Designed miniproteins, single chains, continued (4). Designs and how they scored, part 43

Each design is a single chain, and the fold is of that chain. pLDDT is the mean over its residues in the fold that is shown.

## One batch from the design tools (miniprotein)

Design m13478
Fold by ESMFold2-Fast:
Structure m13478 (fold): chain A 89 residues (1-89)
Amino acid sequence: MEEERLLEELERKLFETVRRDIRELARREGLELSEEDIERVARRTAREVARRYLEALKEGVSSEEFQEWGARVFREELARAVAERRARE
């Protein structure tokens, strides 16, 4: 379906941006995350953001509400990755 192709394209495009941002944030915060951890977090975050963005377009959710949600998901996924990394030590 057209929606499935759009979701896949959004996820792919967002993945590169999210991966870069997560890597930079982890570096600035002094967090020890492997490239594998960063990729896993970025893929999960990009998928959730892409899915929610398409839902927001259907529901007419404001850009401000979407941006707030996206920022929250980004922080939550990064915190999860840090916790998983520490548990493996």
Scores: mean pLDDT 70

Design m13479
Fold by ESMFold2-Fast:
Structure m13479 (fold): chain A 97 residues (1-97)
Amino acid sequence: EELQRRLEEARRLGAEMDSAYEQFKKEIDEAINKGDVEKAKEAAQRYLDKMVEAARRIAELLDPATAPEVAEGVRAWGQEQLDEYIKKAEENKKKKL
């Protein structure tokens, strides 16, 4: 029963992340198309912070001892992925597209 409650909370956090991803996708696509590097960085940072917080909260529900390591791992992985979007915005800025 406790595990079921924790899984329900994890599911709710997943739904919040789906919403955050849709918002991020709209903001990052617009920033990349405009070559707006500053807006791309802001959108990427907001999404990364939400991913890290959601991962930490889910980890805390399952095993609180691992939550800091999970948060750090997600931040490192997510930063690498999001840097690619920022790079695309920088390339479009140089092309004036």
Scores: mean pLDDT 80

Design m13480
Fold by ESMFold2-Fast:
Structure m13480 (fold): chain A 70 residues (1-70)
Amino acid sequence: MKVPKNAFERAELEALLFGPTGEEADREKFEALVKEASKASGEEADKLIKEAGKYVTREERLAAWEEITA
């Protein structure tokens, strides 16, 4: 996984690694919500990041943690 260098990459990593996960992965929906979060601020950005996390499975999160901690 890439080290976050901009607001989009930071929001993507935050949604991938933290918060609630969902049962079904949806990469297109995830990326759309992360993109909106990168344009928002404060509570709105936090809500969008949390919503994006619902489109990440627990297995994907574990794989992402292994990649960044390697």
Scores: mean pLDDT 75

Design m13481
Fold by ESMFold2-Fast:
Structure m13481 (fold): chain A 105 residues (1-105)
Amino acid sequence: DTARLLETIERGFRDPSHWEDAVRAVVTLVEQGREEEVLDVLRRWIREQLADAGIEASDEEIEELARELLRAMLERYKLDQLRREGREEEIRRRRERAARELDER
């Protein structure tokens, strides 16, 4: 049910008590191959927040921010799963990869 999952994401952004449900909905939709629909919701949310804050941003900047937010949500979810599974070595490898990617910029 794509529509209900998208509504769950939007609800999480408006209410912090629904944030965990929003993260799970994002993961579910991405696993279903619905990444573009998730990015559409994230782009709208970011655009709205920037407008409310009086910040001007290009469509390209909004696209980059939406992709960074999606990546952060997915990585946070994965790290939380690995922590529950006691997979500390994999967590360390993922953190090392992230640090290396920052050094390449």
Scores: mean pLDDT 80

Design m13482
Fold by ESMFold2-Fast:
Structure m13482 (fold): chain A 72 residues (1-72)
Amino acid sequence: MKEEVEEMAEKALKDLEETKKYIETLDLPNKEKILEAIEKAEKEVEAAKEALDGEGIYEATAALQQTLKELL
């Protein structure tokens, strides 16, 4: 289902953009590293969307969540 994968990607990208925007307002010692991780996830989600790979979208977001848990 192409439409379903596209919706998943759009939601993920919107959530990533909101998270990035929020992190930019915070005074965190590792802010740059966190923003880099979010940008990497955005690129991976966009690539998965182009490939119609719903699992790839899940993997990218899960990897970012793990990275954020370690950095926060």
Scores: mean pLDDT 79

Design m13483
Fold by ESMFold2-Fast:
Structure m13483 (fold): chain A 111 residues (1-111)
Amino acid sequence: SPAELEARVDKVLGLLGIELTPKEKAVLVAMVAKKEADPKELEALWKKFDKNKSGYIERSDLPKLDEELFNRLDVDGDGKVSFEEFITFIRAAATSTEEITRENLLNLDLK
């Protein structure tokens, strides 16, 4: 259900040390569910993650996130997480049937 997906997304964000407003979280949940979202709301959400205006989520943008979890987000190993990589990770975690724990996020299959 949408409420179950939202709860799982919220738990993933908590483990990643990311805090969003209810509106920002709703936009992220819509993207995870592959639904249409307002381009202005998508831009605002992306700017929330891209704190240094690099065009990517970098290690400095998520200082509370540990190195191992960052490396799981950084699928291509370039030290930069694209919006697509970030959404793919959140989608894989939130649609998994396993408990949302640090250990399970580290072992997440991003197929």
Scores: mean pLDDT 77

Design m13484
Fold by ESMFold2-Fast:
Structure m13484 (fold): chain A 80 residues (1-80)
Amino acid sequence: SNEKRLKKSEELVEQARERLEQATRDVAASTSQQQRDNTLNQASSIANTAVLETSRNGMRVDEMIEIAQQVTDLRNEVLK
């Protein structure tokens, strides 16, 4: 049980990191504010879902919260 929960949380954390990296690239490649906003809204939604799922597993929650915060920071920087 604990091993399966840890593995699930590890997969969620890795996916979230890849999604953050991809959002950063997509934002950099975006030619309009609308494209940047859409990318960041999708990334934020995915990050929030990942926090909830990781919290249910009870493992690596702090790492997932940190990634979600980095998505929020990226959004705030782009909206400047």
Scores: mean pLDDT 79

Design m13485
Fold by ESMFold2-Fast:
Structure m13485 (fold): chain A 126 residues (1-126)
Amino acid sequence: DDLEALLPELEERLRRLERELGPDSLEVARALFELALVLYQQGKYEEAIPLFEKALEILKRKLGDSLEVARALLALGSVLYQQGKYEEAVPLFEEALEILRRKLPPDHPLITVTEFLLELAKEKLK
């Protein structure tokens, strides 16, 4: 997929969903998350962070402790880790891990990956 071509399409979809459903709808949160993922893949971390933060805020309010919230926490934590913001990434990985351990079996790959990312972030703070 052409990431450059995807950005204007995702931005237009986001604007449309905000007009039709309001700025705090689940559909807007999901559109913000998708746009933030594309920006993250392009290395546009400073642009991706506020979109992940807004998506996570809406998802937490609407869904509480859900797998979708855990995935958003992991994505935001990963962007912060890539920027060297380890002190900010650690609590996000810890919160994601707590949710994942409640929702998934203990041998699930997403738990293992999250534990590894949390260890890496903590090692950077030593």
Scores: mean pLDDT 88

Design m13486
Fold by ESMFold2-Fast:
Structure m13486 (fold): chain A 92 residues (1-92)
Amino acid sequence: KEELLKKLEEAKKIVEGFELQLKRDLAIYKSGKETPETTKLNEESQKLLSPYLPEFAEYAKKNNINPAYIYLIELEKNKKILKETSEKLEKE
């Protein structure tokens, strides 16, 4: 149970961090520039993702993945982990 709670919390942070990065990138795409709002989104995202960034960089390097796709790969992967771990905790 304790290990499942730790796994859930980690997956939540990763999902939230990448969702903030997607919001930032979309806002820049729409405005064509950095704003105080996009800077804040980036800072909040980096704070959540900072413990995991070296692992993500190593994963991209090991698998010859373009880093631009890491958002999609890790977001999808961690959303699945979040769902499965939540379901296991609910059944306990």
Scores: mean pLDDT 76

Design m13487
Fold by ESMFold2-Fast:
Formats: C-alpha cells, sequence, structure tokens
Structure m13487 (fold): chain A 83 residues (1-83)
C-alpha cells in the first residue's frame, strides 16, 4: 500500500475513533446529569421521576460503553496499519 493511501486510511479511522469517543464522552455526561437530576427530584419527593431519570442514565451508560468499544476497535485497526 502506498504511504499516501495508508496515511489517508489512518486519518479516516482516527476521525471515526474521535467521533465515537466524543459521543461516548457526551453520553457519559448525559448519564451523570440524569443521575444528578434523579438525586435532586428524589429529595423533592418525586420518586417516580427519579426512577425515570435513573433508567435514562443507565441507558446512556450502556450506549457510552458500546461507543467506547467501537472507538477501541478503530484504534486497534490504526495500530495494525502503523505496524
Amino acid sequence: MEKELLEKKIKELEEKAKEYNQQRVDFSQQASDYYTKAQIVESEESPELAEKYRKLADDYISQAKELGEKARQYNEEIEKLKK
């Protein structure tokens, strides 16, 4: 593979890894925000709303974990290409 083609491929994979990692960070922040909201509304005696916020936070954590795994897979492919 020509060096230029290899560098372009690495750049594409780096952009994808950054994109997934950024989404992971954003979803992790959303989860943190919802856990905080759940704690606040629970103290305001809104246990049903607190439960809904905890479920949303759990969903965001699950999605963040999946996005982190995708970013890791792209980084692994980049490492293989760099050799």
Scores: mean pLDDT 83

Design m13488
Fold by ESMFold2-Fast:
Structure m13488 (fold): chain A 68 residues (1-68)
Amino acid sequence: SMQDKVDEISNLLKKLNDEEIRELGILFGMTVEELEKVRNGEPDGETLMKIALGGDLLIEKMKELLKK
């Protein structure tokens, strides 16, 4: 479900630092404010649309950043 995807992204975002979050924002066309809303589990409709379009790639990129 979309909620499960938001929850996964939220949990991954909590493990990233501010610089990594800014880089993700640039790469995926999301603002830091939009990413903070997802981190808090409270994305707005525009942010949900971005997750619907690119959320799987966003998850893969976050997992890549968390690998040593």
Scores: mean pLDDT 82

Design m13489
Fold by ESMFold2-Fast:
Structure m13489 (fold): chain A 88 residues (1-88)
Amino acid sequence: SEAEEYAEEAKRLAEEGIELAKEALKKAEEKKDIEALTEAIGALLAAIGSEFHAEIYAKRGDSEGAREAAEDARRALEKAKEALKRAE
């Protein structure tokens, strides 16, 4: 279904975002950079949240909600990339 397709996309984007955010968090901790650490935590939470919402909307057959969750996952991935760049 369309909702399932968006949920699968959100999951892939969120999984990538989680990995990058974890790397950013590790690097920020090594540098003791509080701002970088805050950004990394924010990116991690955004990625986890988007994956969770996508799964819920897919189970409900809500294609609109699943699409929005996929967009949120894409934004979370971009935040994770920015957090990693800042932590380096």
Scores: mean pLDDT 84

Design m13490
Fold by ESMFold2-Fast:
Structure m13490 (fold): chain A 106 residues (1-106)
Amino acid sequence: SRLEETKKMVIKMKMMEVLVEAAEKGEVLSAEEVRRKVEEELGEEIPESLFNEMIDEMKKDGLVEVEEVVENGKRIDYIRPTEGGIEVVEVSRERAEKALKLVKEA
């Protein structure tokens, strides 16, 4: 439905913002850390199944890469933004800043 697709787009954009902000700080986040940060910023719980679906879609779209690491017998998925994923967020930020500047200068 249109509402489900809109919600997915909002979640994916917030995931990309979280990932790019972490990358700018020299941090690499696990899938669970990304999910937690997105949930905190949106004020809403994201089911693991939906979150994994979003990751798979973003990976297919070339926005993120997932690295599986085994640490102390546990499998941990680390998520990194691709160069294309970083560009999408930077373009979005630039457009938002230009729009805000135009409103403030009017």
Scores: mean pLDDT 82

Design m13491
Fold by ESMFold2-Fast:
Structure m13491 (fold): chain A 100 residues (1-100)
Amino acid sequence: MLSEEEILKKVKEELEKILKLAKEENDEHLAKRIENIIKEIEQLYKEGVPLEDILEQLKETLKLLAEYAKSRNLEKIAKALEEAIKLVEEYLKELREQRE
C-alpha cells in the first residue's frame, strides 16, 4: 500500500521519463508541456487539492498528449504516455478503494 506522497513521487518519476524521451526526440512542444504538468501537479498538491482530483485531471491531459504523440508518429513516447495513463488509473483505483 502506497502513501499519497509515494504515489505522487512515482507519477512524477514516470512523467520525467516521458520528458526525457520528448527531449531526445527534439519535440520542444511536448517537453515544455510535460515540464508544466510536473510543476502544476506539485503546486496543486502543496495547495491541498485532493490527490484523486489531481490524478483524474492528469489522466485526461495524458490522453490528449498520447493522441498528439500518435499523430506525430512518436511511437515510443505514445507508448510511455499510455503506460503512464495505466499507472494513474491503478493509483486512482487504489485511492478510491481506500474510501470503502
Scores: mean pLDDT 83

Design m13492
Fold by ESMFold2-Fast:
Structure m13492 (fold): chain A 104 residues (1-104)
Amino acid sequence: MIDELISKLLELMERLKRRNPDAKSFSDMIKNSTPEDLEIMRQLVETLKELHKNLTPEDLKRIQHSVIAIAVEVGMSRAMTNELINMINGGNISQVEQMIAEAE
């Protein structure tokens, strides 16, 4: 289950970056997003919430390493990468959910 969630997270990160190559933060992405991009972001948030419920310290290390590796590969900004790491640790998830809802 957790490996499936990690794979889904990495896939969603890749999709968002490819669709929003100039985005520097989640806030920047949300401002310029299409309805399809907002749906991908909702799926990303849902995946992060599910991961947070099932994280052990060992899983957290694995996920952080995977997120950093993909972020480097896809050319994601350091700010965006830091936001993702913060969300994986349970920070800012509710705020990002609210921003997505308001962007409708």
Scores: mean pLDDT 75

Design m13493
Fold by ESMFold2-Fast:
Structure m13493 (fold): chain A 96 residues (1-96)
Amino acid sequence: LPPDASLEEVREAIRKRIDELVEDGVKTLGIRVSDIFSGEPVDEELLRIAIEAAKEHGLSVGLLGRGGVEMGRKIAEELGVPIAKPDGAIDPLRLR
C-alpha cells in the first residue's frame, strides 16, 4: 500500500484478502513481515491489524520475510494466534 493509505483502507484490504483465502480453504495465513521489493520491515500496527484479522477468521499465521519476524511472533503470542507453516499468503504493503 502507498504510505498515505489510511489504516481503515488497510483493514478493509486485509479483511477482503483474508475472506478470499478462507473461501479457498486456507487455514494458515502467511503474512509478509517485510516489504517484498525493498526488504523494509512492516510496522507494528500493520502487523497487528493482519494478525488480528487472522484471529477473527480462526486462522493460524505464518511469518514470511526478514526484519519483522520477532515482532510478529510477539503479537501472535499476545493475541493467542498459533504460528505454523503458511498455505496461503498476504502482503500487507501490497493489498490494493
Scores: mean pLDDT 71

Design m13494
Fold by ESMFold2-Fast:
Formats: structure tokens, C-alpha cells, sequence
Structure m13494 (fold): chain A 94 residues (1-94)
């Protein structure tokens, strides 16, 4: 699937960014969640992808009082995955 390939390429780019810009402890947690997102995409599991977005949102909220820059970056990643959830749901409705 061209859409699946595009989503997986986007997640690979997110992983590269995470490794470069986030503190190691935060990066490890985000990379685990991005691995779950990749698995969800490969399995066309929209609910698992939604759960991963929610976990990223919670991580961003927990980080906000400690590291506002890291929280912002995690929030952006969650937002990008949420766009993929919306596109997958739209495709399923067609």
C-alpha cells in the first residue's frame, strides 16, 4: 500500500529526529511508542495507533512542567500520528 509506505517512511523520519533532539530517557519512551505505531500500521490496526497517540499525548503532558521543549516535540509527533489516524479512518469509510 502506497499510503502504508508513506506512513512508515514518516515514522522512520520521526525516529531519526527523536534520537537527535530528545533527552535519552524521553527518546527511549518515544521510540518504543513509535515501534508500536509501526506495528499498528503494518497490521492496519487503527485502534492500536489511536492508543499510541493517546500515550504520546500523556507523555507530553507529564513532560510539560519538567521540559517544555521535549513536551512540545512529543506533542508534534503525536499530532503527526493523529493525522495518519484520520487518513486511515477516511480510507476505511470509502
Amino acid sequence: SSLQEEMLADIEKMKETVKKVLPEEVAEKVLELLDRAEEAIRNSDIEALKETVEELRKLAEELAPKDSEAASIVGIIAGELEKWVERLEEEKRK
Scores: mean pLDDT 86

Design m13495
Fold by ESMFold2-Fast:
Structure m13495 (fold): chain A 88 residues (1-88)
Amino acid sequence: SAAEKAQALLDTESGPLAAFLKEYVALDEEEAARFVEAYEKSGPIATVGMFLSLVTDVDYLLSTEEKKALAESNPLAKAAVEGMKELE
């Protein structure tokens, strides 16, 4: 499956970005397929690109107290926030 291919590619990388995306691609076959295609064209830059696309949405969720609480209760959003802190 595309998810299995994406996870195999992410297993060649280390760090919080790869760990976050490995969990994410297991839940969404369409996003996993997009990641595999991007990685085949651009290599590890695709990992950073997909993470940045996802953290844009997470940053929006943190704009209010209610949305922040919802993001903190979501394991994928929590991992994305932790990844953002590693990039700072």
Scores: mean pLDDT 66

Design m13496
Fold by ESMFold2-Fast:
Parts: structure tokens; sequence; C-alpha cells
Structure m13496 (fold): chain A 86 residues (1-86)
């Protein structure tokens, strides 16, 4: 089904993002991670974007201040950038 195919693609991109994050050592690796994150975001429904953004906020350092104007997409991408720098 279309739903099963989408869930499989999301899972594959999520696994790829984790693998890049664990092995990141160059600026090219960071750019690749952000590209994969954007592809994953593009597959998400609005409710899934909100849930992922909330999860990203929970994993962020307490010192990180998120603007009230930030979109769910921007919050997720910020989370990815912070993960790559840690």
Amino acid sequence: SEKEQREKEIAKLAEELVEIGENVSTEEDKERALKVAKELIALLEPEELKELAEGSLESMPKSVEIPESASDEEIILLGVRLMLES
C-alpha cells in the first residue's frame, strides 16, 4: 500500500540520518545529513512534523532558545544540526 511504502521510506531515511550522525567527520557529511533530513521532512504529514519537532525539542540542550516564529520544519533542522555538532 501507499502508506506502507511511505513508512518504509521514512524509516530508511531516518536510519541513514542516524548512521551519518554517528560517523560525521567532515563538512560534506553534515551537508549530506541535512539533505537526508529535508527529504524525510518532505514525506511527513503536518501531525507527524509536529510530533518530530516536539521530539527534537526534548533532545535539545536546555541552553538552546527556540524562536516563537520557528516552524516545525525549522525546529527539526535545528535539532539535526545540534546533533551533528555534539
Scores: mean pLDDT 78

Design m13497
Fold by ESMFold2-Fast:
Structure m13497 (fold): chain A 94 residues (1-94)
Amino acid sequence: SAEEEARRIAVLQSHTRAFLRWAVREIERLNLSREEAYEILYNGIKGLVDTARTYGEAAVAAVLATIREVAAEIEDPELRELLERAIAEVEAEL
């Protein structure tokens, strides 16, 4: 049903926000290199998008929109740029 689909998408969006906020905090806490930070963000985003693809185009669009929302919340411009680049590379593979 449409209600069940909306609920599944909401859960995917919640997991996306939780993962990215955790990843950003850990990258900063551990003072990871630009290369290490990019690998974590790219692999994480790819995993989230690959999971969303099993639920269809609406789920993929919702997850990508949620990743962009989290990217906009990042205060560190270098880390924001890395996340935006990871999004662009994953989208290019869709």
Scores: mean pLDDT 87

Design m13498
Fold by ESMFold2-Fast:
Structure m13498 (fold): chain A 90 residues (1-90)
Amino acid sequence: MTLEELRERADALIESVDELIAQGRKALENGDVDAARKIADSLRQVIAELERIHRELEKAGAPKELMDRVNEAIERARQAVDELRAALGL
């Protein structure tokens, strides 16, 4: 995979994180426990994929800006999972 392909994949995953965070908050507002649990699981899957992409980007010598954006997305996703789990009493 080229650095450009890795950047495009990272950008798509970051967008997925932000969409899932918004969906998770809406599920909690609506009291939809099942949706909130599924979204937390989806966020964990996206985190795993971002961590994989982060390792590939590091090996490819990606610029700090891209590495920082990926790390920030992982942090936001992890915080959202914790918030969703706490709200669900998990």
Scores: mean pLDDT 87

Design m13499
Fold by ESMFold2-Fast:
Formats: C-alpha cells, sequence, structure tokens
Structure m13499 (fold): chain A 73 residues (1-73)
C-alpha cells in the first residue's frame, strides 16, 4: 500500500539522517556499526508492518547519537 511504502521511506530517511549526524559528530566505527544495524532492523520491522518495533529501534539509534553529540561538545 502507499501508506506502508511511505512508512518504510520515512524510516529509511530518519535512519539515514541519524547515521549522517553521528558520522559528522565523530562517532566511532563501533558506534556507527551499531547505529547502521539498528537502522537496518528498523527498516525491516517497518517493511513487516511492525511500526512499534521500528520506532523503538530508531529511538535506540537516537539515544546513541545523543550520547555522541554530548561527547562532541
Amino acid sequence: SQARSDAILATMQRGGELYKEAKALGASEEELERIARLIQEAVQASALGDDATAEALLAEAERIVREVKERAE
């Protein structure tokens, strides 16, 4: 459906923004790998219609980005 395609696209876009921000802030290779994995899992959950799981996985990625940002000044 269009709504499902839109939800998947939104998850991909949000994930991409989080990864880009973390990289720009100097996240470690380990942190970037963890964020990338969470984003991949969130996109998969969204594709299966599990929006709650996708949201939770993106929230965990956001938590890591926030920690990187706080460390980056």
Scores: mean pLDDT 88

Design m13500
Fold by ESMFold2-Fast:
Structure m13500 (fold): chain A 73 residues (1-73)
Amino acid sequence: MQEKYQKALEAVLAAVPEEDRAAAEAAVESTTIASLHLSPEDAFRAGKAAALRAGASEERATLMARVAVEAIQ
């Protein structure tokens, strides 16, 4: 779990600016937890929702969730 979180976080942070770090962390955490019980599609939706709640734009939230899902598979 922690290893997948770190890998996903590094991948997302490489794709987005440092200002989005809090949203990236929220997206990665939600995607990683959701991926333990849900489909990749549901994990993506959970990650996107978390990033949006943390203040990311819709475009960045979508990118963060996609990169996180790809990194943990």
Scores: mean pLDDT 82

Design m13501
Fold by ESMFold2-Fast:
Structure m13501 (fold): chain A 73 residues (1-73)
Amino acid sequence: SRREELERRLREIEERYRELIKRYDAGDKTKELIDEIIELQLEGARIKSELTGQEPSPEALAVLEADRAEIEA
């Protein structure tokens, strides 16, 4: 089932996200870690959108892109 596939992928993303946030809180402030966190947030938002039948918020996506650009500075 497509729904089961998306739900499984979402669980994997959420577990990975929690792991990366723990590293971030422990002082791992590398661009590589932060970029992966942002990418997981964007993918998670897309999967949630598909599961609910709603598009992700453009405002939320813009905030994540702005955060990414600031880290690249």
Scores: mean pLDDT 75

Design m13502
Fold by ESMFold2-Fast:
Structure m13502 (fold): chain A 66 residues (1-66)
Amino acid sequence: SMMDELKKKIEELIEKIIEAEKAGDKETVRQYLDELSKLLLENFSEEEQKEVLRKLLARLHAAQQA
């Protein structure tokens, strides 16, 4: 479904953000965050946006603690 494709793209963007953050590539992090923000604002409710943000924050915390 379209929703499943969007969720997959969000997961891929989160992974790319984490990889760029670990590499210290601030420009790439900003680009992927901008893309993620646009997808969330255009396609998802506020509650769904919060869920994605929580997932991103959890992965960032895990990456920073490693």
Scores: mean pLDDT 82

Design m13503
Fold by ESMFold2-Fast:
Structure m13503 (fold): chain A 92 residues (1-92)
Amino acid sequence: MKGILIVSEKPDPAAEALEARLRALGYDVRLVTIDELPKVASTFDLIITFEDLEEKVREIAPDKPIFVVSSLSDEELARVIARADEVHAAKL
């Protein structure tokens, strides 16, 4: 399953931009709040979150691959895409 879950604290234009870019690359992406995470974490293979939410996300989904981003720079976006491709390739 090539599902990616993006976790943000509130509606965030940066998180929405990341969602749009990953969907354009053919990934199944969902943007959720931390409160919604326990309901959907089991259905996704990779979780992407921001540094301020890392501890809460790890508490809720300790067994899932978690990728933490500090900013939506081009470098961080490239790292996110590389990690998503790695997870997807491991499932093939």
Scores: mean pLDDT 72

Design m13504
Fold by ESMFold2-Fast:
Structure m13504 (fold): chain A 85 residues (1-85)
Amino acid sequence: MVEKKAEEIVKQIKEELPEISEEQAEKIREELIKAGEALEKGDLEAAIEHLAKAARIVIETFPKEEREKLLKELEEQKAKQLAAA
């Protein structure tokens, strides 16, 4: 089930960001699978870390200025989510 959901999310990301490479898409898929496995295990902290890694790979596809702003937002959101967990 986790693998199928990761594939669907990656498909949507590729549709929204056609510039994303197959290598980047595969890394996102791997991190999403790990996040889903952590959620099934009840490990919310690990799930947040893996989701943040997947999001970071997506952000790396953006132009430099947008990438810097999005990376800062990602780190702030990750810290907030971990504090709430």
Scores: mean pLDDT 78

Design m13505
Fold by ESMFold2-Fast:
Structure m13505 (fold): chain A 76 residues (1-76)
Amino acid sequence: KQKILDKANSIPKNPKTEEEADVRTVGNIAKKIANGEVSPEVAEVAIATFESSSKHIKDEKAKKKINEIIDAIREG
């Protein structure tokens, strides 16, 4: 739980690029998952969506950040 929150909180709140905005959106959803605001089934669908979306991100730094959040959710 804390690991997910730490990863999400490290994301910039004022995105300068589309990729940064995507990372922030993923981080916000990850916080809801960590807080138990979504069911396990919804969390699984969200993770699959993030994985699919990350394949279209050309910014390797943003892609790595999204994958780190996904990994933290899977470990939790």
Scores: mean pLDDT 70

Design m13506
Fold by ESMFold2-Fast:
Structure m13506 (fold): chain A 56 residues (1-56)
Amino acid sequence: SDEDIEKFYKKIGFPYTVYDRNGRPITFKSLEDLKKADQETLDLIEKDFNVKIKRK
């Protein structure tokens, strides 16, 4: 659920930075900012932490 995902990300901390496949840093201040990310960026985060983020 969104609550479980939020608790998980709060445990690892915000701001959260992920690096795209070109090595560019993408920083999110909150879960809401993370939900605004492009699907490709969300897929990278899911792969990095082995979690699933749904906007639906």
Scores: mean pLDDT 65

Design m13507
Fold by ESMFold2-Fast:
Structure m13507 (fold): chain A 93 residues (1-93)
Amino acid sequence: MKEKLEEAIKLAEKLLEAKEKTEEVQKWEEELRKFLQEVFGLSEEEIDALKKILEETNSPLGTLGLIVLSILLSESEKEKEAVIKALREIAKE
C-alpha cells in the first residue's frame, strides 16, 4: 500500500504539470482513476463529475491529480474520510 500511495502521488504531480494530452498522460489518468475507485470507493460517475467541476483549474489535465493529492496529503485517516465525503457531496451538485 505505501508504495502504491507514493506512485499515485508521483502520477498526480506529473498530471498537474502536463501541458498536452499524450498517450502516457492518458495512462496516468486511467491509473489514478482506478486507484480512486479501488482504494477510496469513488464511482466512475463521481470521478467524472469532480473532474468537470475542477476543470476551471489552470491545468485541466491535472484535475484528477488534484483530487488524488487532496486525499493523499491528508495527515490522518479522519481527514482522508472527510475529504472523500466532501468530494462525493461536490460530485452530487
Scores: mean pLDDT 63

Design m13508
Fold by ESMFold2-Fast:
Structure m13508 (fold): chain A 77 residues (1-77)
Amino acid sequence: MKRKRLYIIYSAKDRKITFVYVSPDGKVEVKTIDASDFEKIKKLIEELLSKNPQYVTFEVVDSEEEAKKKVEEIIKE
């Protein structure tokens, strides 16, 4: 059984936050939100934290393209 993981990736140039949640069955949920949309960010954080992830990581990348590459790496794990 895979561990529950939450990845939060901030794309500095594009000012976007990408959330990646990996469930124990290996299902991956990805959501990208504009960093200025604080109400959507708050709601999503509350929803994802309510799932009690075992690992939470925060990364800063330069661009949304780099964030997409990080998502691809996470899906392969």
Scores: mean pLDDT 79

Design m13509
Fold by ESMFold2-Fast:
Structure m13509 (fold): chain A 100 residues (1-100)
Amino acid sequence: DPEKAKELRELAAKAYELVSEHLQRAADALRQGDVATALAHIERAVEVLRELSHDEENGQRTAEQLREAAERHLQQPDPAAAFRQQSENFRTLAELHRNG
């Protein structure tokens, strides 16, 4: 059923847009030296991926992969730039899932 495939792609696109937004907010917080706000936005991004995968048994693994990537980004010399790049990547994924 092509309608179901389209619905799933639109759901994924919306989730990736929300992840992108939270990672952008995390990058902005890091530029201001607000690590607590950055961590809160990272946790929200992880939750969005977990929600996307609520019908899939491996949803926890996808969320863990983002958390591990975030921990590596925080150890970079410019963590704000790393989170901005990851935000851009998720925005691109959202467009690919919606439009191809």
Scores: mean pLDDT 80

Design m13510
Fold by ESMFold2-Fast:
Structure m13510 (fold): chain A 99 residues (1-99)
Amino acid sequence: MPSLAELMAEMDAVFDEIIALLADDPELAAGVQSFRDSLAELVRRYEAGELSKEEMIAALEHAIGLLEYMIKTAPAEVRPYFERLRELLLQLLERVRAE
């Protein structure tokens, strides 16, 4: 299974691609950046021991739900990248559960 660092690096690459594709939609790009920043903060707090495993699982399940809503409302050209991001979040959730 991929490490937490490997999953985060792959998610960062996908976020960069989404933001680049949204150059003509600054409001949606800002929303994606806010989601990215919130996820990075969540992982940082978990690694620092500020979140329990149970709290991290609940937060990731909430993030996945929010991302599923974004997929339904996203422009067709960025939707596959959001779907890839959802798959990476599911892998992160399984990684946390396996600890």
Scores: mean pLDDT 84

